# Ledger of designs, part 43: designed miniproteins, single chains

Each design is a single chain, and the fold is of that chain. pLDDT is the mean over its residues in the fold that is shown.

## One batch from the design tools (miniprotein)

Design m1483
Fold by ESMFold2-Fast:
Structure m1483 (fold): chain A 75 residues (1-75)
Amino acid sequence: MTAELAEAMRRGAQRAVDFARKLGLDDVAAKIEAIGAEAAARVAAAPSEEEALAIMAEAEARIKAVALPAVQAVA
């Protein structure tokens, strides 16, 4: 059910947000939170589990792209 996948997406994004906030990267945390919320809404509205999983994979890649350079910049 896509609602369960949406909840999993929210939980995953929240862990990334919490980690970014722990590092003092509040702007990165806000970006991750926005990506996660948008992805969770899209997943919940997805007409199939296949589409929901594709949305989740895309969101995970975007979160990683935002988080990795920022973490590397804080040496």
Scores: mean pLDDT 80

Design m1484
Fold by ESMFold2-Fast:
Structure m1484 (fold): chain A 99 residues (1-99)
Amino acid sequence: FPIVDTYEIEKHGPNGYVAVVVTTSQGKLVAALQASKDTVIPLPEGAKVESVEVTPFDTGEEATRAVDEYLEKNPDATLVTEEDIKKNSDKPALQLIPK
């Protein structure tokens, strides 16, 4: 991934799970992730990151549920899955850095 932006995550729960909402110039991206040095969200080409909202959770199930609830309220947002991350390894990405 060509890293084009970075966001520092404050210390979260014991297993590092987070729900992330990235607002870009081209729309919102949402993902349930386990934060690590390799945690990235691929961005649409030319998209500028406007804001990043991170909510920590103790479990991946809780993070996934929060993402699902966000998508129900915001159907225009794009879900980023682990598979989407794998398929877009050549695209510009936002890197999430745990403290």
Scores: mean pLDDT 75

Design m1485
Fold by ESMFold2-Fast:
Structure m1485 (fold): chain A 81 residues (1-81)
Amino acid sequence: SVEEQGEKLVQEMRDAAEVAAARVRDIDVASARKAKEGFEAYAAEQVAKAEALSEEVGRRAAEAAAEGLAAVDAALAEVEA
């Protein structure tokens, strides 16, 4: 169903955010910034796909993207000092 597709997409985005945040902590500053940019691009695309499925799925995807980006930003701040 559309809802099941949306839940999978939201889960994939949350997983991607966790991986990106962990990656950012363990690499040099330039690579860390690229990892953040990669997640931002991925999240924007996933939110657009989720919004096309339904308003509710779009809202959940946007929330997951915002939470993920905050986690990546916190990790990057630790690396950049």
Scores: mean pLDDT 82

Design m1486
Fold by ESMFold2-Fast:
Structure m1486 (fold): chain A 85 residues (1-85)
Amino acid sequence: DKAFKLEEFARKLGLEVFTVFPDGTAVALAKDKKKLEEFYKKLKELGIKGLLYQLTEDGKIVELVNEVSEEERERAKKIIEQALK
C-alpha cells in the first residue's frame, strides 16, 4: 500500500503537516527543507504527485513543489491553515 508506506515515512521524518487526498496527491509542510527533499524523493520513488510547503523561521509558508491543479492547491492551503490552528 503506497499510502501506508508514505504515512510511515512522513511520521519517521517528523513533518509538521502531512495528508493524502482521495486522488492520491500527497500534501506536506515542514520547517526543515531537508526533510521535504527526503520526502520528495520518496514521492517520486512511489510515483505520487506532491504539494510541498516550507514553514520558514519567520512564520511564512513557501510553496516548494506543486505538481497539481489550482483547485488542489486551494484545497491543500485550507488543510494546512486548519492543521496549524
Scores: mean pLDDT 79

Design m1487
Fold by ESMFold2-Fast:
Structure m1487 (fold): chain A 91 residues (1-91)
Amino acid sequence: MRDERLYRFDPLLKEVLREAGLEGDEATFQEIGDAILRYLREKKLIVPNTPVPVADVRGTKLGEILGRDTFDLRDLTPLEEAVLKHTEEVP
């Protein structure tokens, strides 16, 4: 577990996380990450038959959060940066 601190979501990230089954307005960074990966699987956004696991998030709320159409699932840095821009640490 990366961090046990709670992060409060903005309305856009909250919409994505609720579609992934994560209720409430606060979660740990790991729970947010797990919910986003669930969102990718359930929406079938992971591109098949690629040598690299790539997600195509074009036209999704997650794509709006990331500010990009695709990302490499082996490099979660863009996802982590986007989550930090759309969350606030709970004191």
Scores: mean pLDDT 78

Design m1488
Fold by ESMFold2-Fast:
Structure m1488 (fold): chain A 91 residues (1-91)
Amino acid sequence: MQKIQQNIDKSNQYIKNGDFDSAIKHIQDAIDGMQQMQSQGQIDPDMVNQISDQSTTIFDQSRRNGDDDTKKKGFQMNVDVGVIMLSDSVR
């Protein structure tokens, strides 16, 4: 969990600096960490919600201000968030 939270915090710093690629990368690292935890039976709805909220913010801002590559990465990030949300819901 601490590493996931650190990735969320770093993504927030990168957004403030306008570095959407780094912000997306750190949220993807947080998603990977959450998927690993879920595969081991560790469910954390609060952390999933934090990742979801942050990814929505990044996706909205990168879609408005990012290039086509950044928009594609943001879309993939949103898909990956959907996967961890479904896993958390046991669906």
Scores: mean pLDDT 76

Design m1489
Fold by ESMFold2-Fast:
Structure m1489 (fold): chain A 83 residues (1-83)
Amino acid sequence: SVAAVQRQMAAALRRADRNGNGFVNYRRVLAVLRNVYGFSAAELAFVGAVMRRMDTNGNGRVNYARFRTQLPRVAFALAVRRQ
């Protein structure tokens, strides 16, 4: 379900933000989604592309609060692809 995917992504963001400073390394988010929640290569590519577009400085980090606002849209897109 969309709600389940959204919860998994929110949990991955919390786990990846080890310092609690509001920025998350997107490679760490993708690793949690792959290793803990079993996301497919195609799903990881999609999430990675979204995070890379938000990484305006090219430093491998995205603003947690900004990405969190996109979670419903990203979770919906992933849930539709799983049907």
Scores: mean pLDDT 76

Design m1490
Fold by ESMFold2-Fast:
Structure m1490 (fold): chain A 92 residues (1-92)
Amino acid sequence: HMKSPLEIIAEGLVEAGFLPADASKREKELAVKGLLSVLSLRVINSDEEIPEAIETVANYPESVRRLLTSTPGVTEEQAEIIIKAIQEAAKV
């Protein structure tokens, strides 16, 4: 049973402490779409746009790390968890 790219990234956000483990499917979806929109500099309106946004972000991990760690309340450890999750999702 393979997890979707969205589920992989949502699990990364839970591990990094940005989502509760009991977050609803909608909360997980909105959080992942919001993150990918910011990191890819795109507005994501549908699930069909998620793979392209993931690929864009996964191709620039150091730029993404700098952006994340420049955000108040985000540690380097949390940024690494998120980047690893996005890179893993890109391999699906």
Scores: mean pLDDT 78

Design m1491
Fold by ESMFold2-Fast:
Structure m1491 (fold): chain A 80 residues (1-80)
Amino acid sequence: MLPSIEELRESLESQKEYIDEWLKELEKKLTPEQVEKIREEAEKMIKELEKLIEEGNTDPEKWKEVNLKFVEKVNEILES
């Protein structure tokens, strides 16, 4: 069963909250420059997910692709 657009919006709100807390934890361990780059990538991911919701796209593979791209960018920032 595919999630509804409303369920995806609720999931995105939860994901935003989780990312905010995660970024606060990273501020203790990483340089300000690294944290800022990760924050920029997180905002980009969130905007892409919001766009999918606006388009009515509930394809789990597209959601997975957006999330995976974010993870790859975070790894690039952390490994330099």
Scores: mean pLDDT 80

Design m1492
Fold by ESMFold2-Fast:
Structure m1492 (fold): chain A 90 residues (1-90)
Amino acid sequence: RAAHMREVLEKLKAMPREEQIAALLEGNPELSRELVEALLPLYLELGEAIARGDAEAAAEAARRIAELLGLSEEETEAFVEEARRLAEAA
């Protein structure tokens, strides 16, 4: 999965910022453009942390994303643990 995340990151980094925003909005139509613009750098940080196997950096990025999304404590912990697991599997 880490190899897939790195491939996705390389494709995203090759895209113009507007295409990256459009991709996130397509998957999350409930989010505002302003929120997506704030989330974009955090999603890139999360993906980079996962790709390099940095579980703590992945957990930190995931927690910040969850805070911006207003996720519950339970949802936040599940997201953080998944991010950490993905980085450790790299």
Scores: mean pLDDT 73

Design m1493
Fold by ESMFold2-Fast:
Structure m1493 (fold): chain A 85 residues (1-85)
Amino acid sequence: AANLYLNAADLYEKRFELTGNKEDALLAAKAYEKAGKIYEELGNLDDAASAYEKAGKRYELAGNKDKALDAYTKAGLLDIKIALS
């Protein structure tokens, strides 16, 4: 299931690279966020952290600083859980 959102994010990222449209960056960010949530629910904490970090970067590119901070915070908390495991 997470792979569908990763594929969607990849397509939106490629479209953003071609267009510079912030909406495409936002759609990529949301897709990575959905993938991160699915990985987290499955216990794939490393994949979840990576997906949330990618979501944070795309939220920054979209100009959504609050959502970027939230996504980076989720990634950081997961990285701490991984380090303590």
Scores: mean pLDDT 85

Design m1494
Fold by ESMFold2-Fast:
Structure m1494 (fold): chain A 69 residues (1-69)
Amino acid sequence: SMQELRAKALAYMGRAAEAAAEVPEVLPEVQAAMGEAHRAIRAGDVERGLEIAREAAERAEAALAAARA
């Protein structure tokens, strides 16, 4: 459902924000992606917003893992 997709997008955005807060180098990039995800959701394209949010979370979490290696 649309409600489930929105909830999932918000969860990914939360994960992206948490990981990016620990990696200042990727924070501006992740913030830009989250802004794009929010714009897509507001425009009614929740599926695109979810995709962007997921990619932002993946990027931020990968950067955090690399920073800790």
Scores: mean pLDDT 86

Design m1495
Fold by ESMFold2-Fast:
Structure m1495 (fold): chain A 92 residues (1-92)
Amino acid sequence: VEDAVRKQLELAAEVAERHGHPELAQAIRDADPFDPEKLRELARQAEELGVTSAARHLRDAIKLIEDYKNLTPEERLKRALENSKKVLEEQK
């Protein structure tokens, strides 16, 4: 889940930077991918600045974190095993 969250943060930061908001982009890059409250704050800032695409990526990241927290221990283990298998296949 961390890699998926970090990818959404990367996309949000790139969009913010392209729209002339480098301070917002830096704040997004510095954000803890497991701090949904901080990500909600950054999404509000992006919306206030009119960077709606960055706000959407930040909300997608929050959804990934919340969906992960709502998984059962068995579902979390299954996803971790599937990710490990993909990494091993990609390294061949």
Scores: mean pLDDT 74

Design m1496
Fold by ESMFold2-Fast:
Structure m1496 (fold): chain A 94 residues (1-94)
Amino acid sequence: APNPVELAEIFTKTVVLLLRREGREDDAAEVEKLGKELVEAIRAKDLEKALETLERLKKKVLETMRELGYSEEELKAMEKLFELIEEEIRKGLE
């Protein structure tokens, strides 16, 4: 399984590519910035900052997906993915 840094990097890059394909360049840039902040917090072993940054990233991604017309089922799947990322961060930093 990927470590929490690798998981956060892969996730962020995937979302950024998706948002760019949808023409959401400003949203993609914000997600990329938040993803970099998340990776740095994980590397610094700053659990509080990592979780705060993950919550900001989650809110931004879910808001943008709702604006793009994603279904409630797809939004719930994304929320579960964020829960898995949180679990891996906690396991790596606790």
Scores: mean pLDDT 87

Design m1497
Fold by ESMFold2-Fast:
Structure m1497 (fold): chain A 82 residues (1-82)
Amino acid sequence: DDKMEELQERLQEAVQKGDAEEAARATLELVRLELKKRGYSEEFIEEVIKEMEKAAEEALKAGKSAVEVVNAIVDVYFEKVN
């Protein structure tokens, strides 16, 4: 999947550069695409993404690193999805 590969490359580059905002954006797009591929409803995907966006915003406001921001988003994913 070209879009997923592009997003994975963007996330890797953002983390390497310490760009926490871009790392958050790329991670949220990757999760949205993954949930869509797994057959989740648009309503469920939007609710999960909103919770992840909140976690990302809180981590960014706290001055967390790109890796820490990604981890905050991923923690919400594991809580809400399987």
Scores: mean pLDDT 85

Design m1498
Fold by ESMFold2-Fast:
Structure m1498 (fold): chain A 63 residues (1-63)
Amino acid sequence: EIEKKIKEKWEEFKKKRAEELTKESLDWINSAKSVEDRKKNDELQKKIEKEKEELEKKFLKEI
């Protein structure tokens, strides 16, 4: 059950961040450079993966 909650929460979290990033990225793409957005996406992917591991550890340790 805990694993199911983690997966669902992670999926929703992913969608939310994608939407937030899209809004921010659009502003920078239109005003500045698309190349920088690529780098931001890479950093975001690393951040997402790190948050996933932290969420799993928190869930396991806390509950």
Scores: mean pLDDT 65

Design m1499
Fold by ESMFold2-Fast:
Order: sequence, then structure tokens, then C-alpha cells
Structure m1499 (fold): chain A 106 residues (1-106)
Amino acid sequence: DAKQLFNKGKVLLRSGKYLEAQDSFIKAIKSGYVPSLFELQKLLADALDLVGNKEDLSEATTPIMRALMLYNNGNKKEAAAWVLVAVNKVLGLDTSGAEDLIKSLP
């Protein structure tokens, strides 16, 4: 169940298991889960909470803006993948998995 994979990712993220969380989110989107705008905003908020809202977020700004544009244009899966890029930048993680997801989407 794609939704269960997304929910598993959220639990793993809050538990500090960042790499396992990203793998679970990527699998959810590849399996056809389309997160709502609220779920994507909550995911970014959870990532910011984990870093204590004290990090320089400049590198996350462009992925967030791109995600918003894509979501508003109906490209919701690609928007979700760009939110994962932003989450990885906030957490100081490698973005290659999320970028590969973007390239794999129709």
C-alpha cells in the first residue's frame, strides 16, 4: 500500500532514521501515492523541526518554489519529489535519490 509506505516514512523521519525515511517516501511515490499539499507542507515542517529551525535554508528555497509551481500546475508527483529534495537539503543529506525519482516520473 503506497499510503502505508508514505506513513512509514513519516514515522521514520520523526525517529531520526533519515535514510530509511527517504527510501520509504521514494517507494510510496513510485508506487503511485500522490501526497496532498498539506502532507507535503507537514513533511517540510517536520524536517525544519528536526534541525531546530536554526539552519540556513537558502539551498532549500529553489526546490520549494519549484514544488509549489509544479503542484499548482497539476504535476503533483513531481512536486512531491521536489519536496523530498528540499527535505534532504534541510537535513543536510544527499539529494540523488529524490533527483532520480524526478527523472523516473512521467
Scores: mean pLDDT 82

Design m1500
Fold by ESMFold2-Fast:
Structure m1500 (fold): chain A 88 residues (1-88)
Amino acid sequence: MGEIDPETAAEEFAESVHILGYKGDKEKIREVAKYILDTFGEEGLEKFALALIVEYNMQGKVTEDTIVNAAGMVGGKEAAEKAREILG
């Protein structure tokens, strides 16, 4: 039983971030989501999505810093640095 294909979950996450007004490369967001999913599992991806919503509500916009900060909330400094590497 798998209602969620990992690649589809990462793509849908990237599309949601783009819909929220992120103006950067959608494919890089997909790669960050895939990194989180591969490293921290489905629970990690859920935490990443929730952290992104929190950061969006605090900042009023989605930027590279919003995504990097959200990744840091899931996996700490290493996850934040990896997200920054993928986005930069």
Scores: mean pLDDT 77

Design m1501
Fold by ESMFold2-Fast:
Formats: structure tokens, C-alpha cells, sequence
Structure m1501 (fold): chain A 64 residues (1-64)
């Protein structure tokens, strides 16, 4: 359901800090990159990337 997916994605994005949004962009551009590489490319800490991944995994689980 595209509508449910869009609503969930909007809530997810609304929960992100600017640093987490930068990490999300880096992950989308580099889907095979390590957590360290994503943090380095986004200019954020690995803790920020881990928080983003946890939020993204929670969203993916809700959509599955």
C-alpha cells in the first residue's frame, strides 16, 4: 500500500535530525558502504548513523 508507505516515510523523516538526514542521503547514495564510511561521508558520528539505521529498520519492519 503506497499510501501507508508514504505516511510511514513522512513520520520517519519528521523524526530525523538534520545530521540523521545527511546520513540517510549518504546511505541512499552508497547502499553497500560500511557504517563508518557512511558516517565519514555524511560528516556525522557513527552513533548518528546507528540511530538512523535503527529507525530505518523499525520502519522497514512495520512495512513488511
Amino acid sequence: DVERQEAAAAEFLASLTPKEKAALQAMQENPGASLKEIAERAGVSQATVRRLIAKANALARELA
Scores: mean pLDDT 77

Design m1502
Fold by ESMFold2-Fast:
Structure m1502 (fold): chain A 83 residues (1-83)
Amino acid sequence: SAARQKEILAGATVGLAEIQLAVIRRSSDPNSVKIAQLEKLLEKLRKLLEELKADPSVSQSVIDEVEEQIRRVEAELEKLKAA
């Protein structure tokens, strides 16, 4: 189904976002560069969340997974901005 395809693509997007977050965290790049990368990642995840919430056939567990990944990116952004 179309909803199942969206869920699979959302899971893949979350997985890639987790890898990107780990790479950014381990990088020796300046904080300003890391902040810019995390802000772009956050924008992408928020757009995905809106698209998933617009489809009532998408599972709440998939929505929750994207929201959790957004929280992880936001936490890293706050940490870097405070440094």
Scores: mean pLDDT 87

Design m1503
Fold by ESMFold2-Fast:
Structure m1503 (fold): chain A 92 residues (1-92)
Amino acid sequence: MVGELADLAVQLLTLETEESSYLAGQLVAAVMDKLGLSEEERKEVVEVVLSGIDDPKLREAFLKGFEDYLNKPLDEEELKKLIEEAKKLIEE
């Protein structure tokens, strides 16, 4: 499950849209939450992801999705809907 969420986030980032970057941010936050990563580990992961994003608007969308999840974590049903939406966007 965690690996599937991480793979979806990577695929969303390769689409290079604000919408896909926002969803990727939420999925990365969910992965880190499920793994119980420390604050230092979370910062390192975010820095690595952001280093791969050249467009400032896509970086902003990713960070917004990430922070929105941290402020209001998704329940299991909301996360499942997010996964389905991400898969639809990738399949397009």
Scores: mean pLDDT 80

Design m1504
Fold by ESMFold2-Fast:
Structure m1504 (fold): chain A 113 residues (1-113)
Amino acid sequence: MAEIKKGRDDLIANLQKIRDSLKNEEAKLVVDELIKRLSELMDEVLANPETSAEEVRARVTALLGEFHLKMTAIQSFLSEEEKKELEKAYFKAVQAVTDFVRKVVAIIEKKKA
């Protein structure tokens, strides 16, 4: 659990840096929403020992899907340079979230074994 808490704090810090690298204000808000919802999910996981790895995977998949749709919508009116910046930020955010969730799922599965 201490590893999940530290990993969460590190993830949030990384996502905040990604947010700060963005110039588009709507994209910043979308990253802020992702940070908020991931923080809420991790608080639930830390508070509820019955939370399954499947539930965490499903909820994160839904969050990343929503994040993808919102980022794609923003791209429709951006220049090619702005699209590249947004795409770079998107992939960095998805990578950071995916790596963290993989670690969280492994911890949950080990406890349920």
Scores: mean pLDDT 81

Design m1505
Fold by ESMFold2-Fast:
Structure m1505 (fold): chain A 62 residues (1-62)
Amino acid sequence: SVREKGNLAAVRVANEGLETGTSPEEVYRRTKEALIEAGLSEEQAERIARAVAQSVETQQSL
């Protein structure tokens, strides 16, 4: 489904951002844009992007 494909793409983009030490805000924005490009609605893209950004923030808290 479009949701599953978009989520996988977002996770990959976010993982690359983690390697660079990118801020959670920037990860959120980039992930949201990628999901919208993949065909997800704005609301779905925001929800997934927030979850991804929270994961990045948790990792940076270490």
Scores: mean pLDDT 75

Design m1506
Fold by ESMFold2-Fast:
Structure m1506 (fold): chain A 99 residues (1-99)
Amino acid sequence: AEARAREEARRAGERAYQRTLQLTGSEEVAKLVGDAAYYAVLGEHYRRQGDEERAQRYFELAKEYLLKAADLAEKLGEETGSEVMKKLAETLRAEAEAL
């Protein structure tokens, strides 16, 4: 059921949000990473169901949010000198390219 898949995706998003918030202290970056995880989990769900069109749409959304998070993390890393933010930006870009 779609509702159960959305609940699983929401929990994945919340976990990614909390981990990113603890790592960076940035709620804005954490929210973007959480949204990316939410859409990635939905994409995997629909891929497993054989719904390639819906899976592709959700992976495209996940990629969009990963790149937005990477851009923000890079900007904040440059402005604050945070190596954690700079490394996170590189990791998020690599994850987006792997989708």
Scores: mean pLDDT 89

Design m1507
Fold by ESMFold2-Fast:
Structure m1507 (fold): chain A 82 residues (1-82)
Amino acid sequence: GLLEEAKEYYKKGDYRKAGDLALKAGVEYFKQGKLEEAREAFELAIEAYEQYLKENPEDLEAQIDLGMARILLGVVNMLLNK
């Protein structure tokens, strides 16, 4: 699925694509009420975007995507009380 594809891109160092796929996977899991899987996906998206931004620190679009992933992870964590 999308989360496994995201993990493969992360392993290859394609952090932007890994982040985007993980964010999409997280949103799909969240819509289904699969909060633990959504958490895993959003955590991967954050890690991937942070790695990407180390090489591209001025990329405002990636900073916005990272911010979105953090907000969504925060919502999931509130629902899971963790």
Scores: mean pLDDT 90

Design m1508
Fold by ESMFold2-Fast:
Structure m1508 (fold): chain A 62 residues (1-62)
Amino acid sequence: EREKRREEALERAYKRIKELVDQGMSLGEAARQVMADLKPEYGAAEAFRIASEAAERVEKEL
């Protein structure tokens, strides 16, 4: 439910950050963009946590 929606958001953020990095954006810029996209739906604090976790996952795979 709430946890499942967060997991889905994290998966979506991970894929989006990976796409942006593949297009030449820095990891920090990609995370910032995804956080901005998530703010209206999840709120600033939750958007920051999701984007940060997704960015860390992408960094480990680079």
Scores: mean pLDDT 79

Design m1509
Fold by ESMFold2-Fast:
Structure m1509 (fold): chain A 67 residues (1-67)
Amino acid sequence: AEAGEKAAAGAHAGSGGKGEASAEGVRQMNLFGAQGDSEKAGEGAAAGARAGGSERGVTLGMRNAQA
């Protein structure tokens, strides 16, 4: 479980650190979301969480990496 947490934190940190990688991930998710707009309410929350939540993940990951 902790190994998975480390991998997830690293992915967010790396993506945010690159900046463009983070934006690319968001676009990719939006493309799939546009085709699968069957759950607009749930997807809206998930999309917001991905965009905003990703920033929090990056902050936590980068803080640990830079610390």
Scores: mean pLDDT 46

Design m1510
Fold by ESMFold2-Fast:
Structure m1510 (fold): chain A 70 residues (1-70)
Amino acid sequence: SIEDELLKLQEEAKELVEEYNKKYEEIRKEYEQTGDKEAYEKKKEELEKEYKERMKPIEEKAEKLQAEYM
């Protein structure tokens, strides 16, 4: 059903958020150990770009399903 597909997309989005939260914590811990703010900021920008690129198709698919359901 459309509801099952939306729930699946919601779980995929949640999993992606959890994955990137872990990656952000890893680079933050590295920053706490090294004090290298420039490396930290660069890694954050790279993760933000990857997160947005991976989240976009999930959001677009969810929007399409919601439009068809509503």
Scores: mean pLDDT 83

Design m1511
Fold by ESMFold2-Fast:
Structure m1511 (fold): chain A 82 residues (1-82)
Amino acid sequence: MSTFKKNVEINTLVNEVLKKAQADPRSTQEILDLIRQAGGGALVHTGKGVELLDQAAQQAEQLGNTELAEAIREAAQKIREL
């Protein structure tokens, strides 16, 4: 079913971004928590998960971590397109 496939893809995108953030020593606990909350089920499907990812990207950018910020924004855009 299309809904199941979308849920799997969204979880994959969020987990990939979380993995990248966890591997980056410049990541704050706040950035990690925002990404985890974005992956928390219903929030991802209501657009609130995308908002949380945008907030995480903004914080990463403020810390000078442009590469992580771009990766988070790319995941948010892909989720919007699903």
Scores: mean pLDDT 76

Design m1512
Fold by ESMFold2-Fast:
Structure m1512 (fold): chain A 72 residues (1-72)
Amino acid sequence: MEAIKVGEEIRDKTTAEAAKLGEEAKENAEASMSAQIISTRNDSTEKARKNMEEVAKQTLAMAERRTAARRA
């Protein structure tokens, strides 16, 4: 009976250690994924921002020309 108890204690300890390692590996993987997503998103946002600024400048110049033409 004592040998069975020792086997159960070793199994419980091994299962608890495996669960801890699994959680730590998951947290590290999630951190790496988040960093990559943020980097890719920042690059895409920067390109979109530049395109929007160019369109806004063109729209403003057109609006100014139309206002000047109406007052002339």
Scores: mean pLDDT 75

Design m1513
Fold by ESMFold2-Fast:
Structure m1513 (fold): chain A 90 residues (1-90)
Amino acid sequence: SSAAERRRLLEEMQRLATENVRRAMEKEGRTEDIDFLVEKVRKGEISGEIMELILKESEEAALRFLELAKKLGLISDEEYEGWLKRIEEK
């Protein structure tokens, strides 16, 4: 059960990041780096650049991504709180 739940949450996180990062980068004309950042997400690597790109495209997607990343243990409580403050300041 928990293994299946973790896989589902990881897949949701990866889908949200992939879709929003791709759209944000296409709007900026940065198509060369899309595959690189998508592969980082697939590996469960979360960077500030990925968060910034998701936030540029959708605040709702950024909030959901943060919740999933925290639940999966992929970010620290400090990183989570820092990103929440940045989203609130918009």
Scores: mean pLDDT 79

Design m1514
Fold by ESMFold2-Fast:
Structure m1514 (fold): chain A 87 residues (1-87)
Amino acid sequence: MEELLARYKAAAEAGQKAYEAGDREALAEALGEVLDVLIEWAERNGLLAELVATLERDVALLEALGPEYAALLEAARRALERARARL
C-alpha cells in the first residue's frame, strides 16, 4: 500500500511539473502512471469494477472534449483496457 502511495505521489509530482512546463506529452505519460497505480490499488481493494466504470465515463468525456485532449484520451483508453483485462 505505502509503495503504491509513493508511486502515485511521484507520478502526480511529475504531472504537475509537466503541466507547469507546458509539456503535454509528459503530462499524458504521468497520467498513464497515475492510472496504472490506481488499477493496482483498485485490484487489491476489490474496487476494479468501479474503476472500470469510472474510466469508461472519463473516456467518453475526453472523446466529447475534442482533439486537443487526444494524448489524455489515449492514456485513459490504455488504462481502461488494462483494467478490463484484470477483471
Scores: mean pLDDT 81

Design m1515
Fold by ESMFold2-Fast:
Structure m1515 (fold): chain A 78 residues (1-78)
Amino acid sequence: SLAARLAERSAAFEAELASLSPEEQAELFAEIERLEEEYKKLVAENGDEKLKIEILKEVYRELGGLSEEEIEELVKMA
């Protein structure tokens, strides 16, 4: 199921995070924060569903560990 794949990817991400240096972890968290701010800004400026979908896809691509097919499924559930 999609939920099972998400749980697997979450566990893999946590393991990857634990293998990163403090500097690499800081860079990753800074990138996540940047993407969150970009999403908030776009939602505030244009609440269009299509725009929200495109931003959500970009966030999932940046996080990594998911295929384009899995990203499309996640977006459909959002």
Scores: mean pLDDT 69

Design m1516
Fold by ESMFold2-Fast:
Structure m1516 (fold): chain A 69 residues (1-69)
Amino acid sequence: SAEENLARAKANLVKHGAEAQAGGEAGARSMGYELNKAAPVSKEEARAAALEGGLSEELAEQAGIGAAL
């Protein structure tokens, strides 16, 4: 289901959150894009998932932008 796909995508973001953090804005944006590709999400949902995964507010915004691409 879409909810199960989203949960898996969120778990992957949490697992790779340190790598996304180290990758900066580009890394966060790429993670948001992959999250939306795995399960359709809004910019706001991707941003919220990134924040829950431990990314900074600035990087969470980039994840949201990536999901909107």
Scores: mean pLDDT 71

Design m1517
Fold by ESMFold2-Fast:
Structure m1517 (fold): chain A 58 residues (1-58)
Amino acid sequence: FEEKIAEIKERLSKPLNAQESTEIQNEIKQLYNEANDEQKTQLLKAFKISKYYFELDL
C-alpha cells in the first residue's frame, strides 16, 4: 500500500498528459475502494484530497 502511494507520488512529480492523469486518478480510486479506514485517511492526506473528491468523481 505505502509503496503504491510512493509510486503514484513519483509519477505526479512529473508533467502529466491527460491520459496519464486519468490513469493515476483511476489507480487512486482503486486504492481508496480497496483500503481500510486507516488507509483511506492516509491516502487522502498523502494526495491532499477531500473525501468529496471520491464521492463526486467516482
Scores: mean pLDDT 68

